# Designed miniproteins, single chains: the designs that were tried, part 9

Each design is a single chain, and the fold is of that chain. pLDDT is the mean over its residues in the fold that is shown.

## One batch from the design tools (miniprotein)

Design m301
Fold by ESMFold2-Fast:
Structure m301 (fold): chain A 59 residues (1-59)
Amino acid sequence: MKIDPEKAKEIIEELEKEIEEARRRLEEKRKAGDAVGEAGAEILIVGLEIDLEAAKEAL
């Protein structure tokens, strides 16, 4: 089933906020020299960006 356009916009806004928070976390991990935490944050960002693309295609 296709997602309602209003619902898709809400999901897009939430995903954009989550990506922003994940990018802040990535920078914190880089500054701390935490290579494992940096890799984890990068994986999270990639997953959120895939979800964002899917949500945008649902409009």
Scores: mean pLDDT 80

Design m302
Fold by ESMFold2-Fast:
Structure m302 (fold): chain A 92 residues (1-92)
Amino acid sequence: SSQAQQAAELAKKKAEEAGAKAEARVEGNTVTIVLTDAPTPAMFGALAGAVSAEFNGAKAETKVEGDKLTITITGKDPALAARGAQLVADGI
């Protein structure tokens, strides 16, 4: 497994431990994390992680649709994508 895949799986696991339904996927230099029915602290934590990823040079896109929060982290390389996803996981 890539480091990006490991970070994505960690974010999913932490979100599920917080009571959310979570999905995570990795495609090239992009990590997508989807949280469904996330408790408010987990949702804000994930969003703070996305902001931190931007400060670390990744691109972070967030989308809220009803009970779903989608965070898309894109790096210049897989290592930066992994770092961004790790920051999202650390926030949760």
Scores: mean pLDDT 86

Design m303
Fold by ESMFold2-Fast:
Structure m303 (fold): chain A 65 residues (1-65)
Amino acid sequence: MAARNAAAKALIDEVETEANRLRQESPELLEQKKPELIAKATMAANAGDDEVAQRANELKAEIEK
């Protein structure tokens, strides 16, 4: 599970960074990318451990605001 969990952590960190960047720089582009970001967060939740899944679900809720 180590490689899968590491990939899931990297993916959730990437989604969080991208969502925060878009929120500050281009809210219009964030709206367009919300489905992609939510899909990536869902993939991370399914591939990662419980801690990654919790982070991913919190991030999904934040992106959906």
Scores: mean pLDDT 78

Design m304
Fold by ESMFold2-Fast:
Structure m304 (fold): chain A 59 residues (1-59)
Amino acid sequence: MAREPSEEEKKEIKEKLKKIKNSKKVSPEEVKELWEKLDNISFESFREILKELLEEEKK
């Protein structure tokens, strides 16, 4: 896959991941929304988003 997400999409994905991780409770709707966003981007782009999220967690 060759598609790169926009800056806005990267932020949205990070926010959804933080929400899911912090809440302990994950609804099917939240998982579905996240999956739909991930399905539209390349795996390499997803890796970059995860790295950014991990850096943000390093307070």
Scores: mean pLDDT 69

Design m305
Fold by ESMFold2-Fast:
Structure m305 (fold): chain A 96 residues (1-96)
Amino acid sequence: MKLDKETLEAEVELALYTMQIAVLKRIADQAEARGDLETARRYYEQAVELAKKGIENAEKKYKEINSPLIKQGLDYLKSTLEELEARLAEVKARLA
């Protein structure tokens, strides 16, 4: 099957979202481990917002292109969002 330019660009964009979210999560996880709950909350909030944007973009592209790699990345972003929202809720509870 031919990977056209549009499909490749969509897959690269999805990969960039995934990598940036992973970096934000790592910073938040490290801050939480140090007891810096305010920094952890800020970075988890940023990761959640970016994951939501990445999901919206990937859903739109998947409807247009129907790439298995986009579907796999979309499913991964959805599971990552669920994890990030759970971690954010835990950090907020510890700050209350």
Scores: mean pLDDT 85

Design m306
Fold by ESMFold2-Fast:
Structure m306 (fold): chain A 65 residues (1-65)
Amino acid sequence: GPVLTVRILPGHAALTSDGSLIPAGSTLTLKDPVLLPDGFIRGTDVETGKRVVFSPDSFEVLSFS
């Protein structure tokens, strides 16, 4: 499936399915990313297996394949 690599922008965080936060400056590789109707992106972190959600203004795209 598709793989999306993003970096979390200053002042932002990503939320994991267990309620933990991934801080600004972190790089995330997500499998099977889904764009939600409100612009939020949801995917599965390849390192942890946890689902991650982040807002449209919270990240920069490094690669998509």
Scores: mean pLDDT 83

Design m307
Fold by ESMFold2-Fast:
Structure m307 (fold): chain A 91 residues (1-91)
Amino acid sequence: SAEKEKKIEELLKQAQLKMMNFVKTGNLEDLREALDLLEEVLKLAIELGDKERLKELYGGYLAMRTMAQYYGDEELIKRIDKMLEEIEKEL
């Protein structure tokens, strides 16, 4: 629906701002908050059956996983791996 698509765009903008703050400060809380927002985007993309957005999210999660590995945050890595597995089930 158009309402869900609009919600996705709003959540993606919020996640982008959190990621920009994380890149500037190295504050892992911004990375965690970006992940929370992207998890909501994932749920909406699955509900819409939006395969192209799921592929885009998969790439974004892989990038975030690399960042989490660099900072040694095992809990973030586990959260991201779960989201990647959820996308793989839908593709």
Scores: mean pLDDT 88

Design m308
Fold by ESMFold2-Fast:
Structure m308 (fold): chain A 56 residues (1-56)
Amino acid sequence: SEAEERVARLKAALERAKAAGDTVAIRVVAKEAKELAEKYGVEEAKKIAEEAEKLA
């Protein structure tokens, strides 16, 4: 599904941002994951948002 595809992209983006130490990119991932979780109710997106927020 579109939601699952977006979750996979956000997971990959978070891993790249973590590896680069890019705090700005981590915050962008947090915002996008939170929006995805709110719009589609996807638990995995909520977990990504929570992880990214802890790292930023």
Scores: mean pLDDT 83

Design m309
Fold by ESMFold2-Fast:
Structure m309 (fold): chain A 76 residues (1-76)
Amino acid sequence: MYEVRVELPGASKEEFEKLVKEIIEELKKIPGLKDIRVGDDSVTALFDSEEVAEKAKEILSKKFPDAVVTVRKVGG
């Protein structure tokens, strides 16, 4: 699987909560999304395809330029 992690450095708890909702809605528009997990300072999405994960990173980086978006292979 591939993990797309969205981090919001410097965001307050309330800023993070607002942006998390928008990030989740954008992630839901991407086909091949398997799971979304919300942490205290990050949103993580799981995809089974590297190509789809890279597309998610492109979309999220364009929509949320203040966010740090990373992709990595996980679980095999």
Scores: mean pLDDT 81

Design m310
Fold by ESMFold2-Fast:
Structure m310 (fold): chain A 63 residues (1-63)
Amino acid sequence: MTPEEARERAREAAREAERAGVAPKNAQDGLDTAEREAEKGDARGALAIAGAMRHEAQLLRDS
């Protein structure tokens, strides 16, 4: 996965997390961190943050 793809995944995960009820500040903080990792070329780190946001969104939806 490229850093650009990881950034897109992180943006989508942040929007999904907000829709699921994650606080906007927390979703934005996660997105900012993921974008920073991707800008450094750490696609794996950015993808891991996106995955964590998606997982939290799913837990809230299942609640």
Scores: mean pLDDT 79

Design m311
Fold by ESMFold2-Fast:
Structure m311 (fold): chain A 80 residues (1-80)
Amino acid sequence: MEERLREIEEQAKQLPPEFARRVLELVEGARRLYEKGKEDEAQEVLRLTSTAVVAALSGDYDLAEEALRKAEEVRRRAEE
């Protein structure tokens, strides 16, 4: 689990600083959701965040932005 979070953090270093910050916020949010027992929401946030990072690294910036925005919406809804 921690290794997955670190992999995303390392990949984010290749992205624009503002995009990387949003990715790191989502990773931290997912960790907190796991600690609160919201496993389904945490897993969905992590999957969408990973999709966004992979898309950005592949040059699919539109897909990356859409996936990142969806991850942020899931996190926000899970936190209230």
Scores: mean pLDDT 80

Design m312
Fold by ESMFold2-Fast:
Structure m312 (fold): chain A 59 residues (1-59)
Amino acid sequence: LKELAEQYRKEAEENEELSKKLKEESEKLGIQPTLYSAASIAESGAEASRMIAERLEKA
């Protein structure tokens, strides 16, 4: 279970970095709302993975 928790922690970090990169690229292009939407999805994924990791750590 601890190894699974670590895996989800890593996925959360990767999704947070992806979200940040997508927002930066959107700002460079000026008017890419779809990139902001993708960033929001990545942020939601990061939060979900973090919650799963916390649940696994408590088990």
Scores: mean pLDDT 77

Design m313
Fold by ESMFold2-Fast:
Structure m313 (fold): chain A 107 residues (1-107)
Amino acid sequence: SIAALARRAAELLRELAKRAEKEGVKKEDIEAIREVAEALDAVRTAAEARAVFEAVYEKYKPKGTAFGQETPALSMLVKLYEAMRERGLSPAAALEALITALEAELE
């Protein structure tokens, strides 16, 4: 279900935030990741999942290439929203892609 995928993505984002905190990543970036995780925990429908990706896109799209190196997870959410908008990627497929990338990063 969309809710189960969103909760799994939220769990992985929180694990990423804990690792980033131990590695000395700046507090603003850690808080941004935790904010996205909280929003995903509230997701129950495909439309709500899309809205979370859209909110990240609107907030972070203007920050450019350096943003992708400093905050890879947030940059991925931006790219997944672009894929939803431009290539018709479903919210479920976007969540599955995010989960796969986060699991690979945490290994």
Scores: mean pLDDT 82

Design m314
Fold by ESMFold2-Fast:
Structure m314 (fold): chain A 65 residues (1-65)
Amino acid sequence: LSPEQVRRLAEQLGISPETARRGLDLARLMLEEGVSPEEVADLLSEALGLSREQARTIVEAARAA
């Protein structure tokens, strides 16, 4: 994702662009390791203090890229 896409995602979710970028990078890594999208969302929620819905949106963005 471009810096502009990361900024837009962060604004949509009400989080910092740094948190959005970190979440996207972690989601991509875990998905490449074969972790299911649902489990990735749970892990991101716990690791970054995100809501389940915020984490799921980040996972979907990572999968779509």
Scores: mean pLDDT 83

Design m315
Fold by ESMFold2-Fast:
Structure m315 (fold): chain A 73 residues (1-73)
Amino acid sequence: EEARREWLSLTPEERAVLGYILAHGPATVEEIAKALGMPVEVVREAVDRLVQRGLIRKVGPGVYEPTERARAA
């Protein structure tokens, strides 16, 4: 329920970035930007917000994966 509410409260950019990571696994900001046709700066801001929400985590330099909370959404 909390994860569903978080998903619905995301911006379109945050939702697109999170959806990509959930579907494709660990990804870099550059890979996500290319796949979604978004500027790297916009993807980086969305990633920062998703990390603050606890929906993704950094697993390497510039590499992010979904958290358990995000998988429950």
Scores: mean pLDDT 76

Design m316
Fold by ESMFold2-Fast:
Structure m316 (fold): chain A 65 residues (1-65)
Amino acid sequence: SAVELTALVARHELLKHGGVEPSEELARLIGEAALVDGKAAKEAVELAMEGRFEEARRVAEEALK
């Protein structure tokens, strides 16, 4: 949903302010995943919040296959 995408973007900004810098591309990829697999998108967000950006990317990419 649009609300879920907005929440993912907001989390990306919060991570940047906390000294953690996920890429804009990763935030977009997770947002795309949220439209097809909300569970995978949530897992990717949680991994990104832990600084595990490569794992977050893999989860989001798998959701889009």
Scores: mean pLDDT 69

Design m317
Fold by ESMFold2-Fast:
Structure m317 (fold): chain A 96 residues (1-96)
Amino acid sequence: MYSQEELEFMEKLREIAEKYNVKLSDLDIISMLAFAIAYGIDKETILDALEFVLETFKGKLPVDEQVELALKLAAGIEKDEELKKEFEKYLEKKKK
């Protein structure tokens, strides 16, 4: 059973996806939560990374690949230097 904070994080993931007309599976959402907990990644960073990826790759990538990319960006393990720089610019514009 999930904590209130974990439930709120999962709800925010769904809300971001709905904003971009994307349907996340329950498995996608649970996997993102599990990744945040396992690797100690800030939940807000994962939310920002998901929104950035959905905005940037709208209709260009499968949903599962967009989820994986968001997690890699949030963890700082993405190898695409141009994509990392664009994500950093996105975060600066958000000032979060």
Scores: mean pLDDT 80

Design m318
Fold by ESMFold2-Fast:
Structure m318 (fold): chain A 58 residues (1-58)
Amino acid sequence: MHHPVDDFLLSRLFAEGRPPTEENVRALAAELGRERILRESGASEAEVDAFMAKFGLE
């Protein structure tokens, strides 16, 4: 996937040696939180909010 939030989280999982599973993407998003993802991913607020809502995090 070429979504900014998804690309950011997958890249970070790879850097940390974590498997790029949907469960790990959700877990990492919960660990970082909305504010940090918004700041570091370069995604829009709407894209971050949609991602967090999809995984039931916000």
Scores: mean pLDDT 77

Design m319
Fold by ESMFold2-Fast:
Structure m319 (fold): chain A 72 residues (1-72)
Amino acid sequence: EVEKVEEEANRELKKIGEEYDQKMDEHLRKAREAIEAGDLEAAQAHFESMRQATKDAVEKAKELRERVEKAK
């Protein structure tokens, strides 16, 4: 059922976006606080976490796109 797969994928995309937004906001806040405290190691760790979260979100979105395409 194409419609069911599309509905499920859209719901998962929204969840991925929400989780990504929450992770980015948290890491950005902590990175900023670390910079202001002079903790460059902590700031860099949060920056790398933001990079990884972006890669993970993009990859999950690609997987969902492929699922929808195969259902057509």
Scores: mean pLDDT 81

Design m320
Fold by ESMFold2-Fast:
Structure m320 (fold): chain A 72 residues (1-72)
Amino acid sequence: MEEAKKLLEEAKKALEAGDYEKAKELAEKAAELGKEDKEIQAEALRVLAAAKLALGDREGYEEARRRARELE
């Protein structure tokens, strides 16, 4: 849990800095490690979606958005 939260915070900072590749990688790891906490996993998937959209990956954006919605 703590590691997932740390990665999620780092992913958000990477998004803020415009480092979309780093944000994507960190958010992917946060979502995987945060699977025990639906709120953390959903937030990580939302960060992942934003990073993928910024990188021009529309399919990845839609997939991450759908997964986040399923977690509610």
Scores: mean pLDDT 82

Design m321
Fold by ESMFold2-Fast:
Structure m321 (fold): chain A 65 residues (1-65)
Amino acid sequence: MKKKVEIKALVPVPDTGPDSLSMAKGEVVKAEILEEINENTVKVKVLETGEIRYVPKSLVEIKEL
């Protein structure tokens, strides 16, 4: 699914392991949603880098572009 979104960090998002998306508070990343893994985790493709990352939904605001 090619759903493009803007991911904004509401708090600092820590590096929790390989392929996790780490963000500074207030940082914004544009991404494409690939899969919703569970209630708190979404798998995205970062548009700038093309890399696949996992994002904790509780620490970020996700807005459809």
Scores: mean pLDDT 78

Design m322
Fold by ESMFold2-Fast:
Structure m322 (fold): chain A 87 residues (1-87)
Amino acid sequence: MIHTVLVGVDEDIVELFDGKKWVKVDVKAEVEKNGRYETTAYALKAGDKVVVSKTPMKVTFFKTEGGAIMAVVESEEPPEVVPASEV
């Protein structure tokens, strides 16, 4: 079963864990340029939340009609959502 988590993105730059290191991505610039940004990550830090998985997650960033950026996180195993202060 595919597990889906929707994450609000209030900042221009998010941090993604690629399995080896944390990588900063300017998701606002990517979404404004391409309409969406898709990647694979083991963790996503956005705002006050970190979404973590032991298996790769598909992460899709897009802009809503209201102008906010949102991330859809899809994984085959349930991801854990933790406060950013704990990582």
Scores: mean pLDDT 79

Design m323
Fold by ESMFold2-Fast:
Structure m323 (fold): chain A 58 residues (1-58)
Amino acid sequence: DKVLEEQKKLLEKVRKEVKKIREEALKTGDNDAMMEKEKELQEKYVKEGQKLHKLAKE
């Protein structure tokens, strides 16, 4: 489905932001705190993408 493709693109864009956050954490040294935020962010976007798919499917 086309929605799936859009979802994938959304995820990919989010990946770039998550990657940027990880690099920042690497620089500061607070990997623990940043990784936790990154994981939360990624999880939220993944769910949002799935929600988008459900919306179109329904």
Scores: mean pLDDT 71

Design m324
Fold by ESMFold2-Fast:
Structure m324 (fold): chain A 85 residues (1-85)
Amino acid sequence: SYQQRIQQDPNDGQAWYNLGQQYLQQGNYQLSIDYYQRSIDANPNNNLLRGQSYSNMARSYRLMGNYDLSDYYAQLSRDLYDQSS
């Protein structure tokens, strides 16, 4: 399980990201945002994973009706992809 992976390696950013995806699909938007943030924090040099995490945080905020934070995180995602040349 992804929970088992993060217990063994708290820096497994991919496992945190996959947990975020699971909770997003279940409609638990607040928990999905927390896990995407943990994915970003665990792997600060993986611009692709960080960009994907910000993009999904933006989606989670939009689904919660928080359009300001959605736009903010969508911009962070775009900025990271623009730096990943």
Scores: mean pLDDT 86

Design m325
Fold by ESMFold2-Fast:
Structure m325 (fold): chain A 77 residues (1-77)
Amino acid sequence: MELTEEERKAIEDWFSRLDLDGDGTITKEELKAWLEKLHPVTDEQVDEVLAFYDLDGDGTITLDELIAREKALREKR
């Protein structure tokens, strides 16, 4: 299964909001900083979100990993 253009655009918009350095990856620090702008978060909550999207286990989230994760969630029915 594949993502729709609307779903992909939403992921790209979300990614660009978290990619504060514009380097094409989201680090744990960038993720935590973004989440903290919305409400206080714990390190364990940040780790859970990072682990959910970090498919390669490299400690960063790429746009491709976000897309792959969303696609995988839709394939499991």
Scores: mean pLDDT 71

Design m326
Fold by ESMFold2-Fast:
Structure m326 (fold): chain A 67 residues (1-67)
Amino acid sequence: SKEDEINKILEEAEKEAVRHVIEKDYDSAIEVLEKALKELEKLGASEEDLNRVRKGIEDVRKLKEKL
C-alpha cells in the first residue's frame, strides 16, 4: 500500500541518516533526508510525516553548526 511505502521510506531514511551522523558525515545525512522528503512529497505523504523529515534535516543542520 501507499502507507506501507511511506513508512518504509521514513524508516530507511532515518536509519541511514543516523548512520551518517554517527560517522559525522552531516552533509550525507542531510542529503538522505532531503531525498526522502522529495519522494514522500511525490507520494502525497501527510504533513505530519513531511514535518518529521523536515525536523530531522533541521536537527542535523544544528549538529553541524555546533562543530
Scores: mean pLDDT 86

Design m327
Fold by ESMFold2-Fast:
Structure m327 (fold): chain A 75 residues (1-75)
Amino acid sequence: MREELARQAREAAAALEEALAAGDAEAAKEELRRLAELLREAAVLAAREAGDEEAARRAEELTARQLAETLAAID
């Protein structure tokens, strides 16, 4: 599972880089949302594997906040 999420995150990151290089802000926002969701899932999984449910909740909250701020910065 974790390796699968890492592979999907790398693919999404590559697509994001391509969209940014092309100057396609809408495509970049879409790929960034996908990447953020995958990274959130990976962070929550890692925290739960460590048995730290509070850390898992914090990872979800932090990722959502960072995504919202990053999307607002892309014009």
Scores: mean pLDDT 72

Design m328
Fold by ESMFold2-Fast:
Structure m328 (fold): chain A 74 residues (1-74)
Amino acid sequence: MEEIKEEIERYFEELAEALGPEARPLLEEVKELAIQAAEAELAGDLEKARELEERALELLEKLRPLIAAYLAAR
C-alpha cells in the first residue's frame, strides 16, 4: 500500500510541475481519489474503487484544457 501511494504521489507531483500551479488543486483532488481507489481495491471493495476511479476521470476532464495548452506550448 505505502509503495503504491508513493508512486501515485510521485506521478501527480510530476504532472503538477509540468502543468503549473493553476492545475495543482485539481491534481491534488484527483491524486486523493486515485489513492482512495487503490486502497479500496486492495481491501476488496471493487464497487467503491470503481466509483472513485470514475470520479477521478471526471475531474481529469476538467484538466483537459490545461493539458492541451501545455502540449501546444511544448
Scores: mean pLDDT 76

Design m329
Fold by ESMFold2-Fast:
Structure m329 (fold): chain A 112 residues (1-112)
Amino acid sequence: REEARRILVEMGERILAILGEGEPPAEQRARLAEVVIEALRELGVPEEVVRAALAGDEAAARAVAAELDRRLGTPVAGAQVDAILALGGLDEMDVIALMLGLGVDAARELAA
């Protein structure tokens, strides 16, 4: 659990650094997607499942959330994915925003 939180914190810091650089949107999105893929792969999620979730596959997004919730010992990722899907579906930036939020939450838990 603490190792999973450290991976999420490092991912969140990398996402924030990329967002701060003011790059063209397409190049920025590609770098953000690669950071998310690398972090989830380190957490034991297959790369093909992560790429499917980033492409808007609902089953893949739920599978990623279930593995995150299992490793963190909380239902937060699954609840957030369900809430976004209820609003009209999930896109690549929704996945990136969710992962950033989990990184922020992990940083708070490690600091407290």
Scores: mean pLDDT 79

Design m330
Fold by ESMFold2-Fast:
Structure m330 (fold): chain A 74 residues (1-74)
Amino acid sequence: SVEELMEEIERLAEEAFEAVRAGDLERARQLVEEMKRLLKEMVEDPSASEEQIEKAEKLLLRAYLEVEEAERRA
């Protein structure tokens, strides 16, 4: 369901932020790629609202930027 996809994206985002804090940038990149895949599934689901998609997109962007900034500082 879209609710399960959103919960998984939120969990992956939390894990990605933790990986960035731990300095595990390889893991953080893998988690961001998984978020991308789930976002694509959400966009393809006709029951997904525009608000749900926007929320997931913002989480993905935030995680992506955190990884990019951490890699730039490394």
Scores: mean pLDDT 87

Design m331
Fold by ESMFold2-Fast:
Structure m331 (fold): chain A 80 residues (1-80)
Amino acid sequence: MEELIARYRALAAEAQRAAEAGDEARLEALAAEAARLLVEYLASLGAREALEELRRIAEEMAPEHPALAAAAVAAAREAL
């Protein structure tokens, strides 16, 4: 769990650097990868606990990386 969340945050940091560099294609690819990792993590939880955890993660990530958080949350919500 913790390691997977740390990996997601590492991707978010890369996405921020890509955005600052104006590399929109890389930013989109990193957002998709972050969404995949989040879906895999939440799928390891029970359905109800996964929904609560998704909301908690979204609240923590949204202020730092709004576009990345929105993409990841949308993908995870579809999987749940």
Scores: mean pLDDT 68

Design m332
Fold by ESMFold2-Fast:
Structure m332 (fold): chain A 72 residues (1-72)
Amino acid sequence: LSPEAAATVGAAAKAAADGADAAEMGRQITPSVRAAGLPLSEAEVAAAVQAAADAGMTGEQAASFVRLQAES
């Protein structure tokens, strides 16, 4: 995962943890996630962002978690 995509995912997970709509965050970042080579749908990105936020993951931890979802 590129540093830019990792930072984008980490920021989205933090925003969701702070009360932002994870589905909306997922929709907004999906083009960046896909550009980074992760073949995830908008729904999969939103679900991964929500799960990372619920688990208290931020930054690199959230990025690693989302990347792992693409490998499953």
Scores: mean pLDDT 77

Design m333
Fold by ESMFold2-Fast:
Structure m333 (fold): chain A 62 residues (1-62)
Amino acid sequence: MEELEKKLKEIESRLNTLEQLYARADALGLVTDETRQAMRDRINSLKEEINKLKEEIEKLKA
């Protein structure tokens, strides 16, 4: 359980860092639409992983 919680915090930290980096890259206008889509897909994938970990932690506590 605690190991999953640590992993969750690490992924959340990585998500925040990636969102910040991607927002800056997009704001510079130097990325293609394909790159922007790939960035969104990665962010969505990490958010999905976070949600799955939260559900697993909750089920283990129940």
Scores: mean pLDDT 79

Design m334
Fold by ESMFold2-Fast:
Structure m334 (fold): chain A 64 residues (1-64)
Amino acid sequence: ALAYYNLGNLYLAQGRADDAIKAYKKAIELDPSFAEAHHELGGLLKLQGRDDEAAEEYEKARQL
């Protein structure tokens, strides 16, 4: 989980938003309780105009 979260942060720092989203999704797949990964995924989804999906990820982060 942590390794994919770090990979997502690295892709985000490089401006590779789609790769960052995939990495954060993998972090969540391995650890569904990873609040930081849900939060970062929500932010990127909102930036892409995927507001409903972003809201779901933010709510999951809030419940953790």
Scores: mean pLDDT 80

Design m335
Fold by ESMFold2-Fast:
Structure m335 (fold): chain A 94 residues (1-94)
Amino acid sequence: MIDDLSSPDPNVRTGAAGRLGHRGDPRAVDPLIDLLRNDPSSRVRTGAAGALGSIGGQPRAVPPLQDALRNDPSPRVREAARRALQRIGGPLSR
């Protein structure tokens, strides 16, 4: 649920992001972008990137995914953002 994205437990936030991505809930796009940009846990940011890719077809997700691909300190988050961009057909930066 969207409320679970605000949980103090990063495992709960990761699970919620994955569930919202699996459901393809467009209401989750903006909360998932916020997690991708601002969550202190690389696991949560990885989940948010994957969920955005699973929802797909959301042009507003492309710039934050490109930013994560270029600038996220975690290699796992960068790889998740790359895969998400491939799924939604967004441009990749090398």
Scores: mean pLDDT 77

Design m336
Fold by ESMFold2-Fast:
Structure m336 (fold): chain A 106 residues (1-106)
Amino acid sequence: SMKRSQAEMYLGAAMYYNKQGKPEEAIKYAEEAIKLDPSLKTRALIVIGEAYYKAGKLEEAKKYYEEAIKLDPTNSRAWENLGKVLKELGKEEEAKEYYAKAEEIK
């Protein structure tokens, strides 16, 4: 559909802004993608989580990755990204468990 194509373009823009170190723009475009096509929510939540992680907002990044996993527990990227956040928070044993979960899903 036209809305799906526009939502995919917005999600792509969000990913691009994350790569450019522009987390606020990444979040804005990912949220607009969800509004246009709610079926992209899991992917968009991961992009928002990555934006918060790049901004050093680890608790917010954790929240968005946890919500993404709740919606799709088979998304290995969300488990791996949670592991990275836990490692940065000094929770190395929990990080290892989340990383192992990501490997099991692949």
Scores: mean pLDDT 89

Design m337
Fold by ESMFold2-Fast:
Structure m337 (fold): chain A 79 residues (1-79)
Amino acid sequence: GAAKGRELGRRGADLGARGVEAARAGRGEEGLRLGVEGARLGLEGVRAGGVTEGTGGALAGIGAAFEAALLLGRPMPEL
């Protein structure tokens, strides 16, 4: 239900934040993996009814993956 969706969204946001930190520290591969995982968890959070937290997690993860992909000179992976 919504409580599970909110928790998934918060976890996605945490992974996205960690992905940004990894990318900015030059760990682009780690940042990309964390960003993709965060985006997927955020999207699952939206589907489970945690729309606000899920959207936040998805955007955080997507942003981290984008920054990491730019650092690595690669296209954005599919989510």
Scores: mean pLDDT 85

